# Ledger of designs, part 86: designed miniproteins, single chains, continued (5)

Each design is a single chain, and the fold is of that chain. pLDDT is the mean over its residues in the fold that is shown.

## One batch from the design tools (miniprotein)

Design m18978
Fold by ESMFold2-Fast:
Structure m18978 (fold): chain A 85 residues (1-85)
Amino acid sequence: MSALEEILKEARERAPSLSDEEVEKLAEELAKKEKVSVEEIRKELRKYAEEQGVPFKETERFALLAAKLLAERMEEKKKEAEELE
């Protein structure tokens, strides 16, 4: 299984357990990292959810958690490369 598939699976399993407060924190962190507003992120996620025919709330939780897990794995990979070099 690829690293991306593992991250997506973890995000699907954990996303339903996220509180609304945790979702807000994830949206704010992603907005700061991407240098966009939280509202712009939510607007794009709403469009995606409508196009896929899935509930927005579930899509938002999944997408934000998946983005955080992807970012964390990329940072861990950088640290491991620096320690092994």
Scores: mean pLDDT 75

Design m18979
Fold by ESMFold2-Fast:
Structure m18979 (fold): chain A 109 residues (1-109)
Amino acid sequence: MEEEVKKLYEEMKQVVIDAANEGARIAREVGDERAARTMELAKQFIEKTPLERAFEAADSALNTLKQVANTLKAAGHKEAADRILSLVDEAQKRVNTLKEKAEKLRKEA
């Protein structure tokens, strides 16, 4: 049970890391290095976060990606922003599913 919960936390971190990496790539495609750097900092934050805080860190990092996408939209990069918002939405759905699985495992222990 404990090892299964750890795997879910590690998978959750990877979902957020993958979203941040792809978001940074999209930001760089439109020449917004500041947006890319902010998403890379969110990635570093989740990478350094202990597994016990992975749920809180995942939500915080995904919210940061969403804020960066809104900034890109305001700068006129609507298509890039919409791509990043889609990535964040899919990552959030996966994170929520992993959270539900972790909570079920804890209740059955």
Scores: mean pLDDT 84

Design m18980
Fold by ESMFold2-Fast:
Structure m18980 (fold): chain A 56 residues (1-56)
Amino acid sequence: SMEELEREARGAGEAARLLFGLEPSLEQQIEGVKRAREEGRGGGAGMVEAILRIVG
């Protein structure tokens, strides 16, 4: 659902903020989760890495 996607996105975004000092937008966070899932990398580390690629 959209709510589940947004919740996962916010979690991954918060991890990216804490670990790397990034400030991804909600759209970048959601896109990161979507890409991680499409690549079969739906774990926390995979989602954070996808966000890093989108932001950087």
Scores: mean pLDDT 77

Design m18981
Fold by ESMFold2-Fast:
Structure m18981 (fold): chain A 66 residues (1-66)
Amino acid sequence: VPLPRAPFPPLSAAEKAALAAEAQKIADQLVAQGMSPDTAKAAGYTAANLRAIGDQLDAALAAARA
């Protein structure tokens, strides 16, 4: 049975940890600006995910050209 191909490579445990650290860092900055911790954490996670997707796309395009 063919599984649908993932649009991007799956994240390793180290990459997931890096994403979580980036999300927390952004959340901490938003809290410092007066955001509630819950809202800041959600916004930080969204921003970190969008950045990670961009980085993965750039890496995949570079690999495809090699």
Scores: mean pLDDT 70

Design m18982
Fold by ESMFold2-Fast:
Structure m18982 (fold): chain A 90 residues (1-90)
Amino acid sequence: MTGEELAKKFEETAKEQAELAKKLSGELKRAAEAGAAFYKKLAELAKKDLEEALALFRRTLQAIQAVVEANPDNEEEAIRQITAVLEAAV
């Protein structure tokens, strides 16, 4: 997969997250907006440095997984922390 092909996939995902955010409210809306911004950044990075884009994507997903595992019975707190991880990655 080329950096341009991966960038296009990330741009499509960013657009999907932005569209989803329009249908959501509160913390979920903020999370979807943060996701859209994150994937937009990944798309720009993939055009310049494919390996760095994939490394950032992997690190961010690992951080999100750790948040979910740390908050098994509190979805609202997990969503809040995931949003913070995504915002920090931009």
Scores: mean pLDDT 85

Design m18983
Fold by ESMFold2-Fast:
Structure m18983 (fold): chain A 94 residues (1-94)
Amino acid sequence: SSDQQRASEMFHEAMQKLAELLKKYEAGEISLEELAEEFRRFLKELVERNSDLPKEVLINTLELLRSAVELEIEDEELREAVLKEIDEVIQELK
């Protein structure tokens, strides 16, 4: 369905943005705090752009993103910072 396609597109956009921010962080170009703030801002804008989707689809997409972060980010401090920002956006939707 179109909703599933848009959810997939949201997931891929969020993962691409996270990968971009991780590269900048690893290069020493941004701090962990700046990474977290930029990612939260991006997620809020992404949710706003897709606010016409059912709330359940938005939440499920962010929960999928959360699961991907738990599996893909090995650095505990970095992982916890990113998960906190995802959890905050999910809570604002509930």
Scores: mean pLDDT 89

Design m18984
Fold by ESMFold2-Fast:
Structure m18984 (fold): chain A 90 residues (1-90)
Amino acid sequence: MREEQLRKLRELMLRALEELERLAAGIAEAPPDAEDREVAARLAATSGLDPERMARLAARIRAVLALPPEVVAEFEARVRELEARMRAEM
């Protein structure tokens, strides 16, 4: 049942995307550029996720990573918490 496994993985990825969007939205805002859209398009082609949502998330992550180290460290800690939570759900 390969399609059922892929559907469950896609559902998990969508939940992770929504949580990551929430984490990034609280810290930084940036419009996606051409590079963000190119990366998002490649990832969307393999994952089946919305390329526009992924481009916006990529832009926000890039903006967060450009902030002072203290803010980046807090964001990374939140991402690690999300990863641990998602891993426990698998």
Scores: mean pLDDT 74

Design m18985
Fold by ESMFold2-Fast:
Structure m18985 (fold): chain A 88 residues (1-88)
Amino acid sequence: MKLKKAIVKLKNGEWKLVETTGAYDKPINDKSKKVPVYVLGKDGKLYDAGERWIYIPGIDPDQIEEVVIPISDEALKIGIEKFNAKEI
């Protein structure tokens, strides 16, 4: 399964740069969590994608508050700066 970079907000208020399998309409494994997902466009704007199933390797699914999925590497850079996202 190919991993993609994303930005996650944890319930403790921290924003992290993570890798995920993406957002799905159904759980993909027993570590998947249904959470609010936003798509970050090249314009730096967030677009509401609704609640979707997310799996982030190495993150406790119960600690996931919301996920931001950048549409491109340019959008990812904007998101890292905007949210002050820290690598794990």
Scores: mean pLDDT 82

Design m18986
Fold by ESMFold2-Fast:
Structure m18986 (fold): chain A 85 residues (1-85)
Amino acid sequence: SREERLQREIERAIAEFKASRNPVKYLEVELEYTKTLLVDNLPSPAGQKAYDFFQKALDYTKQGDFDQAEEYLREAIRAQHEVFP
């Protein structure tokens, strides 16, 4: 189902984030990709939320707060999935 696919995407992204030796770089790449999709003409509140949540995840990662970073990464993927199902 769509919900099962979303949950698996979240679990994979969190696992990759936790396994990354450079989690800041990992999130910078995700943020740049999301920004590119937004400028390719998808006027969507969900797209803006995805961008904002990735930015918060990046900020918390830079602060060393990986628990908050993980939560915002989960929300970013949920918001991105609303734009690009």
Scores: mean pLDDT 79

Design m18987
Fold by ESMFold2-Fast:
Structure m18987 (fold): chain A 74 residues (1-74)
Amino acid sequence: SIEDLLTEFVRLLAETQSRENLNQALSILFDSLVQINNGEPLEKVKEKLEKELKDLVTPEQLEIAIKILEAAYK
């Protein structure tokens, strides 16, 4: 579920990233979710998310963020 993915994403960020990086990554993810809800194309939002998160999170954490977007798009 999206709730399980969000819980895991926050948990991993809290364990591995600074509070500043955690807050920034969550802000970027929520902005991306708003864009999906407003009808922006999934692929465009995914590309923007990947670009913005690449320097803030690990590749594994980025995969979870993408799964959250894909779950929200449905």
Scores: mean pLDDT 86

Design m18988
Fold by ESMFold2-Fast:
Structure m18988 (fold): chain A 97 residues (1-97)
Amino acid sequence: MSPAQQLALKGVGAAFVALAAVEDIRFGGDPAEARRRVADAVREVADLAEEAGAPKELVERLRELADRIERAESEEELLRLVREAMEVVDEAVRALE
């Protein structure tokens, strides 16, 4: 599997973590713990992107988005930040092709 394919799969995994986290929050789970799980998943994607040789600017954007996800004050903000992170992952995957 290519580095680009590995990064794409890791990104999909992070998206599923985000969906599960939103569901947990909606059903009375701890929002701070849910946000931390999403932020950690995005940080893992950033680490893999860096190891794969993605542009530093994209890796830095993913890490900044993870920090903002951890501090998100609403479900709407969390979903928006996750969407932005997935767009950056798509950019990084294309840069590695």
Scores: mean pLDDT 87

Design m18989
Fold by ESMFold2-Fast:
Structure m18989 (fold): chain A 90 residues (1-90)
Amino acid sequence: MIDEAVARFRERVEEFLKTIKDPVLQKIAREAADAAIRAMRERGLSPEAVKTLAANTIYELGKKAGVPLEEISRVAQGLLRILDEVAEEA
């Protein structure tokens, strides 16, 4: 059920956020995760569309905050991996 997938995603995101030392990147990752949860619950988007939304959110917010592209990419890859793992368990 979608609610179980969302709960697992939230738990994994909180653990992932603990590995991010930069508070700006941590906030960006949290906002992208919230957008992904909204897309899954309210819009019924496919897993690929949810991943695209999350990645785009991280890159746009990271660029606006002046974060180096390598750091943005690292955080995006981490969040997308969590989304893939949750989808596999659904």
Scores: mean pLDDT 80

Design m18990
Fold by ESMFold2-Fast:
Structure m18990 (fold): chain A 63 residues (1-63)
Amino acid sequence: LTEEQEREVWEALALIYIAIGDIDREKRNDPAAAEESYQKAIDLAEKHGLTDVAAEARARLAA
């Protein structure tokens, strides 16, 4: 994979964790599971320099 393709894969995974957190919080009413998913999104995004995705996940965690 190219560096750009690898970045796209990590971005997609981080966004999936945000989506899982949203589902856990909004549909399953499980704030602990949602927090874990958002934290995974933050950690993954930070590791790969995805600042916008990290900011989005942090905003969800703070809400």
Scores: mean pLDDT 82

Design m18991
Fold by ESMFold2-Fast:
Structure m18991 (fold): chain A 84 residues (1-84)
Amino acid sequence: AREKIVAEMADFYGQYVNAGNLTQGLKDELVKAATDFINNNPEKSNADLYTVFQKVISENSDKLVSGEMTVEDFKAALKKAEEA
C-alpha cells in the first residue's frame, strides 16, 4: 500500500520529466522527500497520505506546469498540508 503511493508519485512527477518541466534529478529528490514523509508518519492512513499529497500537488500545480517547482516548494506544501 505505501509502496503503491510512492510508485504513483514517481509516475505522476515522471510525466512532468517526460514533458521537460522537471529534471530526473529533481523528480528523484521529490520522490525521496515523499518517501521520507511516509516513513516519518507511520500513524497516518493511506487515505491521509493521499490527501496530503493531493494538497501538495494542488499548491504547486502552476509551478509544475511552468517547470519552476523546487524541493523546497514540495516540503513547504507538505508542512502546510499537515497543519490543516
Scores: mean pLDDT 80

Design m18992
Fold by ESMFold2-Fast:
Structure m18992 (fold): chain A 84 residues (1-84)
Amino acid sequence: SAFEEQLNEHNATLSEDEVIRGLETLIDRIRQLAAARLLPEDVAQKAIEELRKIIEDLKAGKISAAEAAKEGRKIHDKVLDTLY
């Protein structure tokens, strides 16, 4: 999917804007999964909070775009493992 491409760790040349878009798309997807009752709302809220922190750290220059993409992918994988 498009968001998986944006969060792809193999693309070390990912811009901050591309990674932010990927993380925001993942947040929206998590919200949709919770709304569809495919994901527990508490799990969705925690994942969204973690993703927002990654976006903030990236914008503040505390982490690289590649590291932000990697951490976002880990959260995505945890969400998939939690699906009903």
Scores: mean pLDDT 79

Design m18993
Fold by ESMFold2-Fast:
Structure m18993 (fold): chain A 84 residues (1-84)
Amino acid sequence: SELIETMDPAMLEEWEAAARALKAKWEARGLTEEAELYYRASIEGDVEALEKLLELLNGEEVPEEAIERAKEDAKKMKEMREKA
């Protein structure tokens, strides 16, 4: 069964480390609010946080592929939570 509770703890730790690293990169650029919204969208599957993030990034030079990846990550996390 693909439930989040059955995930390997090492895989969850690696995924959280990657999300924290990306958050830190955005914080280093002064994008503190955007970094927190991205972390919420990615880790918590918060779609409202993702929508707010996209609004804030509307003036930034961010690759469209990075935005699409954030959407996919948020959707995947939401689906895993709904399955659990």
Scores: mean pLDDT 62

Design m18994
Fold by ESMFold2-Fast:
Structure m18994 (fold): chain A 81 residues (1-81)
Amino acid sequence: MSVDDVIFAIGQTVVSHSQAGNIDTGRAAAQRMADQAGQDIGDDDSPVIRQSAQDISDLGANSISDAQNRRDDYQRRSQRS
């Protein structure tokens, strides 16, 4: 599973809970999903996934693309010397 797939799934979960008026529940679910996915993908991507989950939760429906773009930028910078 790619980091993008995980971030998208987290975003869908947060949006669904936010539309139901359960923002705190959506945030908690996103963090749980990020923690589980981080263990499967590896430690290097785990903080990025957690940060993306937080960004999605805070920004709402438009944040999925923003969180993915921020994650891509962060990973590109980490690969530069």
Scores: mean pLDDT 60

Design m18995
Fold by ESMFold2-Fast:
Structure m18995 (fold): chain A 90 residues (1-90)
Amino acid sequence: MPDGRALYRPNPLLMEVLKEAGATKEVLTLEEILLLLGKYIRDNKLLNPEDARIVLLKGTKLGEIFGVDEIDILDIEGIIEKILANSEKV
């Protein structure tokens, strides 16, 4: 395995979202977190049917984590990186 990627221990609320998406580990790379978030968005049908770039977050756990009602899917990585910067790195 390449060991050159940072490992993170997500906060409890983010970890709940990741576990709902199928996470079995408590320590994850950014790539694994983004993959699981993509699965969570698909499984919960959070994409705006009028604009598939927009994720609808109002009333969701992910919306509570991001503090927004909607987000462009391309901005998710940047917000997750900011959240993880305030989380424990392994």
Scores: mean pLDDT 77

Design m18996
Fold by ESMFold2-Fast:
Structure m18996 (fold): chain A 70 residues (1-70)
Amino acid sequence: SEEEELKEHVIEIAKDGFEKLLEAVKKGSITKEEAIEYLNDYLKKLKELYPELSEELEKLKEETIKKIEE
């Protein structure tokens, strides 16, 4: 459905953004603390725009933070 396509597209964009944050930490372009702060701000805005995706976005955030903290 159109709603399912939009959901998948938003999740893909979020994953891409989170991946770029991980790469920035790996390259030393930003600190782990800065990455987590940016991630929290980004997620807050996404949850405001797409509240129906809040649970899935929170899960992606938790997975990304675990990778940043490694």
Scores: mean pLDDT 81

Design m18997
Fold by ESMFold2-Fast:
Structure m18997 (fold): chain A 72 residues (1-72)
Amino acid sequence: MFEEAKKKLDEAKNVEEVRKIALEAVPGLTSRDEVIELANYAAKKAKELGATDSEVARIANEVIRAGDAYLA
């Protein structure tokens, strides 16, 4: 699941796809370290696709918040 999420992120064509793929991957994560890794990976891909610093931060924060909620 986590590796599949990374593969889908690599194939993402735009910032919106990166955000959707990352958030959809959250329910399959088993640790907070995986949440942080996913958030960082999604942020990196979004930046590569032309996301602003604000958009990158927003995506990372959304993934972290969603992950913390599912792992609580």
Scores: mean pLDDT 81

Design m18998
Fold by ESMFold2-Fast:
Structure m18998 (fold): chain A 80 residues (1-80)
Amino acid sequence: AALKILKELKEQDPETYQKIFEASQALQHSDPAVRQAAKESLLNLSKTHPEAVKAVLELLADHGNPDVAELAKKLLEELE
């Protein structure tokens, strides 16, 4: 489901897809300040594309790095 939502967004709105992709990569960064900026970017993008933001966060919640997975889960809770 998550991958289908992201594929559809990439086709229909590639600019927004790129912003979500860049923010998801920044959320994986080792610098806490970069991760905080990524969270704020994803929260802003969720106002117009909530399903796409939730989809990328669901994928990150299953990430092998527990810090990344925890950040994604916390942000998903903020979007409820």
Scores: mean pLDDT 80

Design m18999
Fold by ESMFold2-Fast:
Structure m18999 (fold): chain A 109 residues (1-109)
Amino acid sequence: MATRTLEGDFEGEAEGEVTIDVKKGQILRVAVLVEFAEPTDAEVRVEAETSDGKKLKLVKNVKLDDRTWLGVYEMEAEKDGKYTVKVKVTAEEPVTISRLTVVATQVDK
């Protein structure tokens, strides 16, 4: 498991990256937790992709409370090695993101 946390006052967008060792055939699972400074109904768009441009698939999208959104993204590892996942979060409304947490985990099939 690898975790990256960014704290601040991010106006409308935040991005982070995490690197994890994965074996061929494992599922690379990335959880993206977005915490807003104030209660909001704002929808977020998330781009989760590896450094070589492979997109991760959205598996779960849930608003946990009025300040917290969780997205879970997955891909199957095609080869052994280090995978760097870049996550960009964009809100369509003028909201402040106070914390972005990216957690990468390898999961056996």
Scores: mean pLDDT 82

Design m19000
Fold by ESMFold2-Fast:
Structure m19000 (fold): chain A 76 residues (1-76)
Amino acid sequence: SEAEAARLAAEARALLEEAARAAKQGDIVTSQRLMEEGERLARRAASLAPTSEEVAAILEDAGRLTAEVRRAMEEA
């Protein structure tokens, strides 16, 4: 359902925000686990509601956070 997809997308965004914080603190192991979980939930959300503008907006935020996490880990 779209509501389920929105929930998963929001959860993915929250996990990726936490992953970014962990990476900036030098906790690469925690950051990697959170990023992998966040990306998994984001893929599931996209699969459940591929035409939802609301879900797409949340996933766009999640994508920006994933890029931030990857940059922080590469710079560590």
Scores: mean pLDDT 86

Design m19001
Fold by ESMFold2-Fast:
Structure m19001 (fold): chain A 94 residues (1-94)
Amino acid sequence: SAADLQALIDQVWQLTADYFKLLQTQPQEEARAAILARAEALGLPAEVRAILDAGLTRFEAELAANPDASVEERERLLRRATAEAVRRIRALYE
């Protein structure tokens, strides 16, 4: 349903917000693994988890390409990566 899809999307946004918090205390690979494990525990489908993993991996590549990025710029990059993941997730259900 549209409500179920919206709940799924809200969970993806929350997971990426939690990922950004984990990045303050953990290496990127460990933070991503922790968030993907949480997504699996929440029952997110494998295809959705794969889209999230790909999005976070692209975000990490953008951080590596922009080592001088401020915290605000990193947050904007993550919001863009999350928005792209959300668009791909919506396409799975449309």
Scores: mean pLDDT 90

Design m19002
Fold by ESMFold2-Fast:
Structure m19002 (fold): chain A 73 residues (1-73)
Amino acid sequence: MDADEKKAAELGKKAGRAAREALASIKDPQERERAREELDALGNEGVRALARGDYKKAAELFEKLLEKALELK
């Protein structure tokens, strides 16, 4: 349990930083706003899963957030 919580928290921090970096790299304002909405949705779901102790689901959602952020570069 503790290892899963730590992994989910670490992925959340990493994914959050990647999302901010990806958004900063998008030059078009409309494209950036659309990307922000997609990343916020995944991040919010991940935070909710983490808050209820669903660490496996939180890690999966944060991994998805990280992958989406990396695709936007």
Scores: mean pLDDT 82

Design m19003
Fold by ESMFold2-Fast:
Structure m19003 (fold): chain A 96 residues (1-96)
Amino acid sequence: SMKEREELEKNKEETIEKLKELFRSEGYPEEVIEEIEKVVEEFLDKLIELKLKYGKNVPREEYIKLVEEMVLKIYEILKKNNIEPSKDIKEALKYI
Protein backbone atom coordinates (compact mmCIF):
# COMPACT_ATOMS: atom_id res chain seq x y z
CA SER A 1 0.00 0.00 0.00
CA MET A 2 1.01 3.69 -0.34
CA LYS A 3 1.07 4.08 3.46
CA GLU A 4 3.43 1.08 3.83
CA ARG A 5 5.74 2.50 1.11
CA GLU A 6 5.79 5.91 2.88
CA GLU A 7 6.78 4.30 6.24
CA LEU A 8 9.54 2.25 4.56
CA GLU A 9 10.85 5.35 2.70
CA LYS A 10 10.96 7.26 6.02
CA ASN A 11 12.89 4.38 7.65
CA LYS A 12 15.29 4.42 4.64
CA GLU A 13 16.06 8.14 5.13
CA GLU A 14 16.62 7.65 8.89
CA THR A 15 18.95 4.66 8.25
CA ILE A 16 20.99 6.63 5.68
CA GLU A 17 21.37 9.64 8.02
CA LYS A 18 22.51 7.44 10.96
CA LEU A 19 25.11 5.71 8.76
CA LYS A 20 26.39 9.05 7.38
CA GLU A 21 26.77 10.35 10.96
CA LEU A 22 28.70 7.19 11.93
CA PHE A 23 31.05 7.49 8.91
CA ARG A 24 31.63 11.22 9.62
CA SER A 25 32.36 10.45 13.30
CA GLU A 26 35.12 8.05 12.08
CA GLY A 27 36.68 10.75 9.86
CA TYR A 28 35.62 9.43 6.44
CA PRO A 29 36.00 11.93 3.55
CA GLU A 30 32.66 13.38 2.34
CA GLU A 31 33.32 12.07 -1.24
CA VAL A 32 33.65 8.50 0.15
CA ILE A 33 30.51 8.93 2.30
CA GLU A 34 28.58 10.05 -0.84
CA GLU A 35 29.73 6.93 -2.77
CA ILE A 36 28.72 4.67 0.16
CA GLU A 37 25.35 6.50 0.45
CA LYS A 38 24.52 5.58 -3.18
CA VAL A 39 25.25 1.88 -2.48
CA VAL A 40 23.17 1.91 0.75
CA GLU A 41 20.29 3.69 -1.06
CA GLU A 42 20.31 0.98 -3.79
CA PHE A 43 20.25 -1.74 -1.10
CA LEU A 44 17.39 -0.09 0.85
CA ASP A 45 15.33 0.48 -2.34
CA LYS A 46 15.63 -3.25 -3.18
CA LEU A 47 14.79 -4.15 0.44
CA ILE A 48 11.66 -1.93 0.30
CA GLU A 49 10.48 -3.81 -2.83
CA LEU A 50 11.06 -7.17 -1.06
CA LYS A 51 9.13 -5.99 2.03
CA LEU A 52 6.24 -4.75 -0.15
CA LYS A 53 6.19 -8.12 -2.00
CA TYR A 54 6.58 -10.47 1.02
CA GLY A 55 5.46 -8.36 4.02
CA LYS A 56 6.90 -9.85 7.24
CA ASN A 57 7.87 -13.06 5.36
CA VAL A 58 10.88 -11.81 3.34
CA PRO A 59 12.90 -14.98 2.49
CA ARG A 60 16.13 -15.04 4.56
CA GLU A 61 18.22 -16.00 1.49
CA GLU A 62 16.94 -12.96 -0.51
CA TYR A 63 17.76 -10.62 2.38
CA ILE A 64 21.26 -12.14 2.87
CA LYS A 65 22.04 -11.78 -0.87
CA LEU A 66 21.16 -8.05 -0.76
CA VAL A 67 23.26 -7.46 2.38
CA GLU A 68 26.26 -9.34 0.89
CA GLU A 69 26.01 -7.33 -2.38
CA MET A 70 25.88 -4.04 -0.44
CA VAL A 71 28.80 -4.99 1.88
CA LEU A 72 31.00 -6.11 -1.06
CA LYS A 73 30.37 -2.83 -2.92
CA ILE A 74 31.12 -0.75 0.19
CA TYR A 75 34.34 -2.71 0.89
CA GLU A 76 35.47 -2.09 -2.73
CA ILE A 77 34.92 1.68 -2.20
CA LEU A 78 36.94 1.52 1.05
CA LYS A 79 39.73 -0.53 -0.58
CA LYS A 80 39.98 1.99 -3.47
CA ASN A 81 40.41 4.79 -0.87
CA ASN A 82 42.86 2.82 1.37
CA ILE A 83 40.40 2.81 4.30
CA GLU A 84 40.25 -0.11 6.76
CA PRO A 85 36.71 -0.33 8.29
CA SER A 86 36.53 -0.36 12.11
CA LYS A 87 34.59 -2.98 14.10
CA ASP A 88 31.82 -0.38 14.60
CA ILE A 89 31.47 0.12 10.82
CA LYS A 90 31.50 -3.67 10.19
CA GLU A 91 28.81 -4.17 12.86
CA ALA A 92 26.64 -1.28 11.54
CA LEU A 93 26.69 -2.74 7.99
CA LYS A 94 25.74 -6.21 9.35
CA TYR A 95 22.63 -4.85 11.18
CA ILE A 96 21.39 -2.27 8.66
Scores: mean pLDDT 86

Design m19004
Fold by ESMFold2-Fast:
Structure m19004 (fold): chain A 60 residues (1-60)
Amino acid sequence: GMRERVLAGARAAYESGSEATIRSAAGMLGKDFGVDEAEVERLLRAGRVEEAVELALRHA
């Protein structure tokens, strides 16, 4: 479903180890779901991938 697809993308961004990729993923989630991009980026950088996705989907 959408949640599994979004989670897979966010996890791949975190696992890439790339700051630019993490920032890009947070920006996309912010635009697509209207969530705070900075908060999503913070959670992804902290490895809290599931929490970042739940935050985004809560606003959808």
Scores: mean pLDDT 82

Design m19005
Fold by ESMFold2-Fast:
Structure m19005 (fold): chain A 66 residues (1-66)
Amino acid sequence: ARVEDFKDPATREAAARAVAALEAGDREGAQRYAVLMYLHASATSDEAERARARAFAAELGRRLRP
């Protein structure tokens, strides 16, 4: 899932900040925003949004590794 695929504004904002932190080399910040993104998605009770959040977190985790 990509940032623009998220329907909830808070989830999308957290996802965008996670990507920005990753691009800046801030691994810790990227991980913090990824957790925040997942919490927002979980609060929506939208199964599709939660599925997007799981896919996004997995991809971000791969990008955080060498």
Scores: mean pLDDT 82

Design m19006
Fold by ESMFold2-Fast:
Structure m19006 (fold): chain A 100 residues (1-100)
Amino acid sequence: MGEEAKKRALEAARELAEALREEGHSEEGEIILETVETLADTGLKLGDTKSIERLAKRTERLAEQIREGDEIALSLALIEASVSKSTKDSFDPVKTLEAL
């Protein structure tokens, strides 16, 4: 069950990264993909499949909104990538999953 949720989250992250690449934000897309993979792996280690499923759903929605031309969704994705890049040395994946 957790492996299926992780696969869904990673597929969603790849779609979001591709949407960001199409908008000219390839670096931010790579940062988001790495962040989602870290969160999904953490959720698997904790046995928290529900948080991984929430992560996948949130990531899927954000990718769809960006592809529909939602400027707010694009801005939010860029802010999240910026925060992930700035806090990578102090990143707490457990707290991030709990916030989903």
Scores: mean pLDDT 79

Design m19007
Fold by ESMFold2-Fast:
Structure m19007 (fold): chain A 70 residues (1-70)
Amino acid sequence: MNVEALIAHLSHPRSEVRGVAAHMLGSLGEAARAAVDPLIAVIRDDPDPLVRRVAREALGRIAPEALASV
């Protein structure tokens, strides 16, 4: 699974695609560390509260220490 492609999908116009991308990044754990800053941006700025929730869950799986940033 390509972390760079999943990070790109976090900017997709469809909320369903952004949610799936965030969930898949979370499933990769530490291997998806490059997604930390993109996920923080989604948690702060995404208009869909469900996408923000999934991104927060993903951040906790990838880098729990970064969860204090949101």
Scores: mean pLDDT 85

Design m19008
Fold by ESMFold2-Fast:
Structure m19008 (fold): chain A 66 residues (1-66)
Amino acid sequence: MSLRDVIREVLSKVLSQKQVDEILELIKDIEDPRQALMTVANFLLKHLSEDQVGELLQEISDRLAA
């Protein structure tokens, strides 16, 4: 599963489709997965608490490791 697919699945549970699409557009040209995740975290911190962002990033990391 691609990083984009994982981000879409995880974030669709807590964010609107429009917000998920905005995040995917922001990372579309980012080749480094670490930089992509940092960009996602910075976007999420505008809408969610640090604890919620940490939980979402952990779920994304766990799914990518599988």
Scores: mean pLDDT 81

Design m19009
Fold by ESMFold2-Fast:
Structure m19009 (fold): chain A 78 residues (1-78)
Amino acid sequence: SPELKAINEAIGAALRGIGEAFHGELVGDEEAAKLGQQGADAALSGIKSGDIEKIKEGAKKGHELADEAQKRLKKKLT
């Protein structure tokens, strides 16, 4: 269903945010850790709302913040 698809996307965004937050903590990048956590929080808040449009917005924001964290962390892989 469209609802389950939206929830699955938001779960994916939350897991990405958690992963980037953990990676940021491991390498001592507080800003990357914060971006990852904010991404996870946005996605989870969307899911908790029970509103499909808010779930979609949470997933989108979660992925955007996780992408920012990932770009920042990628610069440290040398």
Scores: mean pLDDT 86

Design m19010
Fold by ESMFold2-Fast:
Structure m19010 (fold): chain A 65 residues (1-65)
Amino acid sequence: SDLAEQIAKQTGISVSMAEVAIEEAEEALRTGDEDGALQRAVDRTSDFRTGVAFRIALKILRQQG
């Protein structure tokens, strides 16, 4: 996942944590529940930096669609 590698480099988190952020960002776009998805991304990884990764992923996904 090229996107996960890019986000991991920007935020300092692991690629696997960046993939969690991307999954939750995609779910936020499907459901409209941005706050719930952000909370799940942070909770699933126990790292607040995945919240930053989530916001970056959400912005990129919105620009691609």
Scores: mean pLDDT 86

Design m19011
Fold by ESMFold2-Fast:
Structure m19011 (fold): chain A 87 residues (1-87)
Amino acid sequence: EEEKKMLEDSEKMLKKMEELLEKAKKENSHPKVIESLEEAVEEAKEMLEYAKKLYENPSEELKKKYQDEVLETVGSLIRAIGEELDS
């Protein structure tokens, strides 16, 4: 139940990150912004993989890994926003 929501939220987050990256590329955003968004997309993919593993086999260890990937993804997004603000 919670694991299903984590999976759905992770899929939505990845799609949003990919949309932001495509938009940044179309708008010729600063290279640092594009790099930060590419990192955020890769981290969101890892987050989704852990969400899938949690859905199949719920465990505290996998939940901690999922939470760690969520923090990494958010961190990369904050860095991308910071680079855009500085540009």
Scores: mean pLDDT 78

Design m19012
Fold by ESMFold2-Fast:
Structure m19012 (fold): chain A 71 residues (1-71)
Amino acid sequence: VDPLELDLEVELALVQIEGAIAKKYNDVEGLKRVAERAEELSKQAEAAGFTPLAEDARKIAEDMKKAIEKL
């Protein structure tokens, strides 16, 4: 496994966990932070050619933004 791919996969898992916690507690600052991190992760994954990882990260960012809109 590419060390970069593994690192990005670990970061995606952490972002998913942080996003779930922020969403559960309506933490607007947390949701914004997770959305920004997920967008950055999506860009890094896309640039590296890790398309499925980039798509997963993008979906997290969109989910966080939708959660903020409902608050």
Scores: mean pLDDT 83

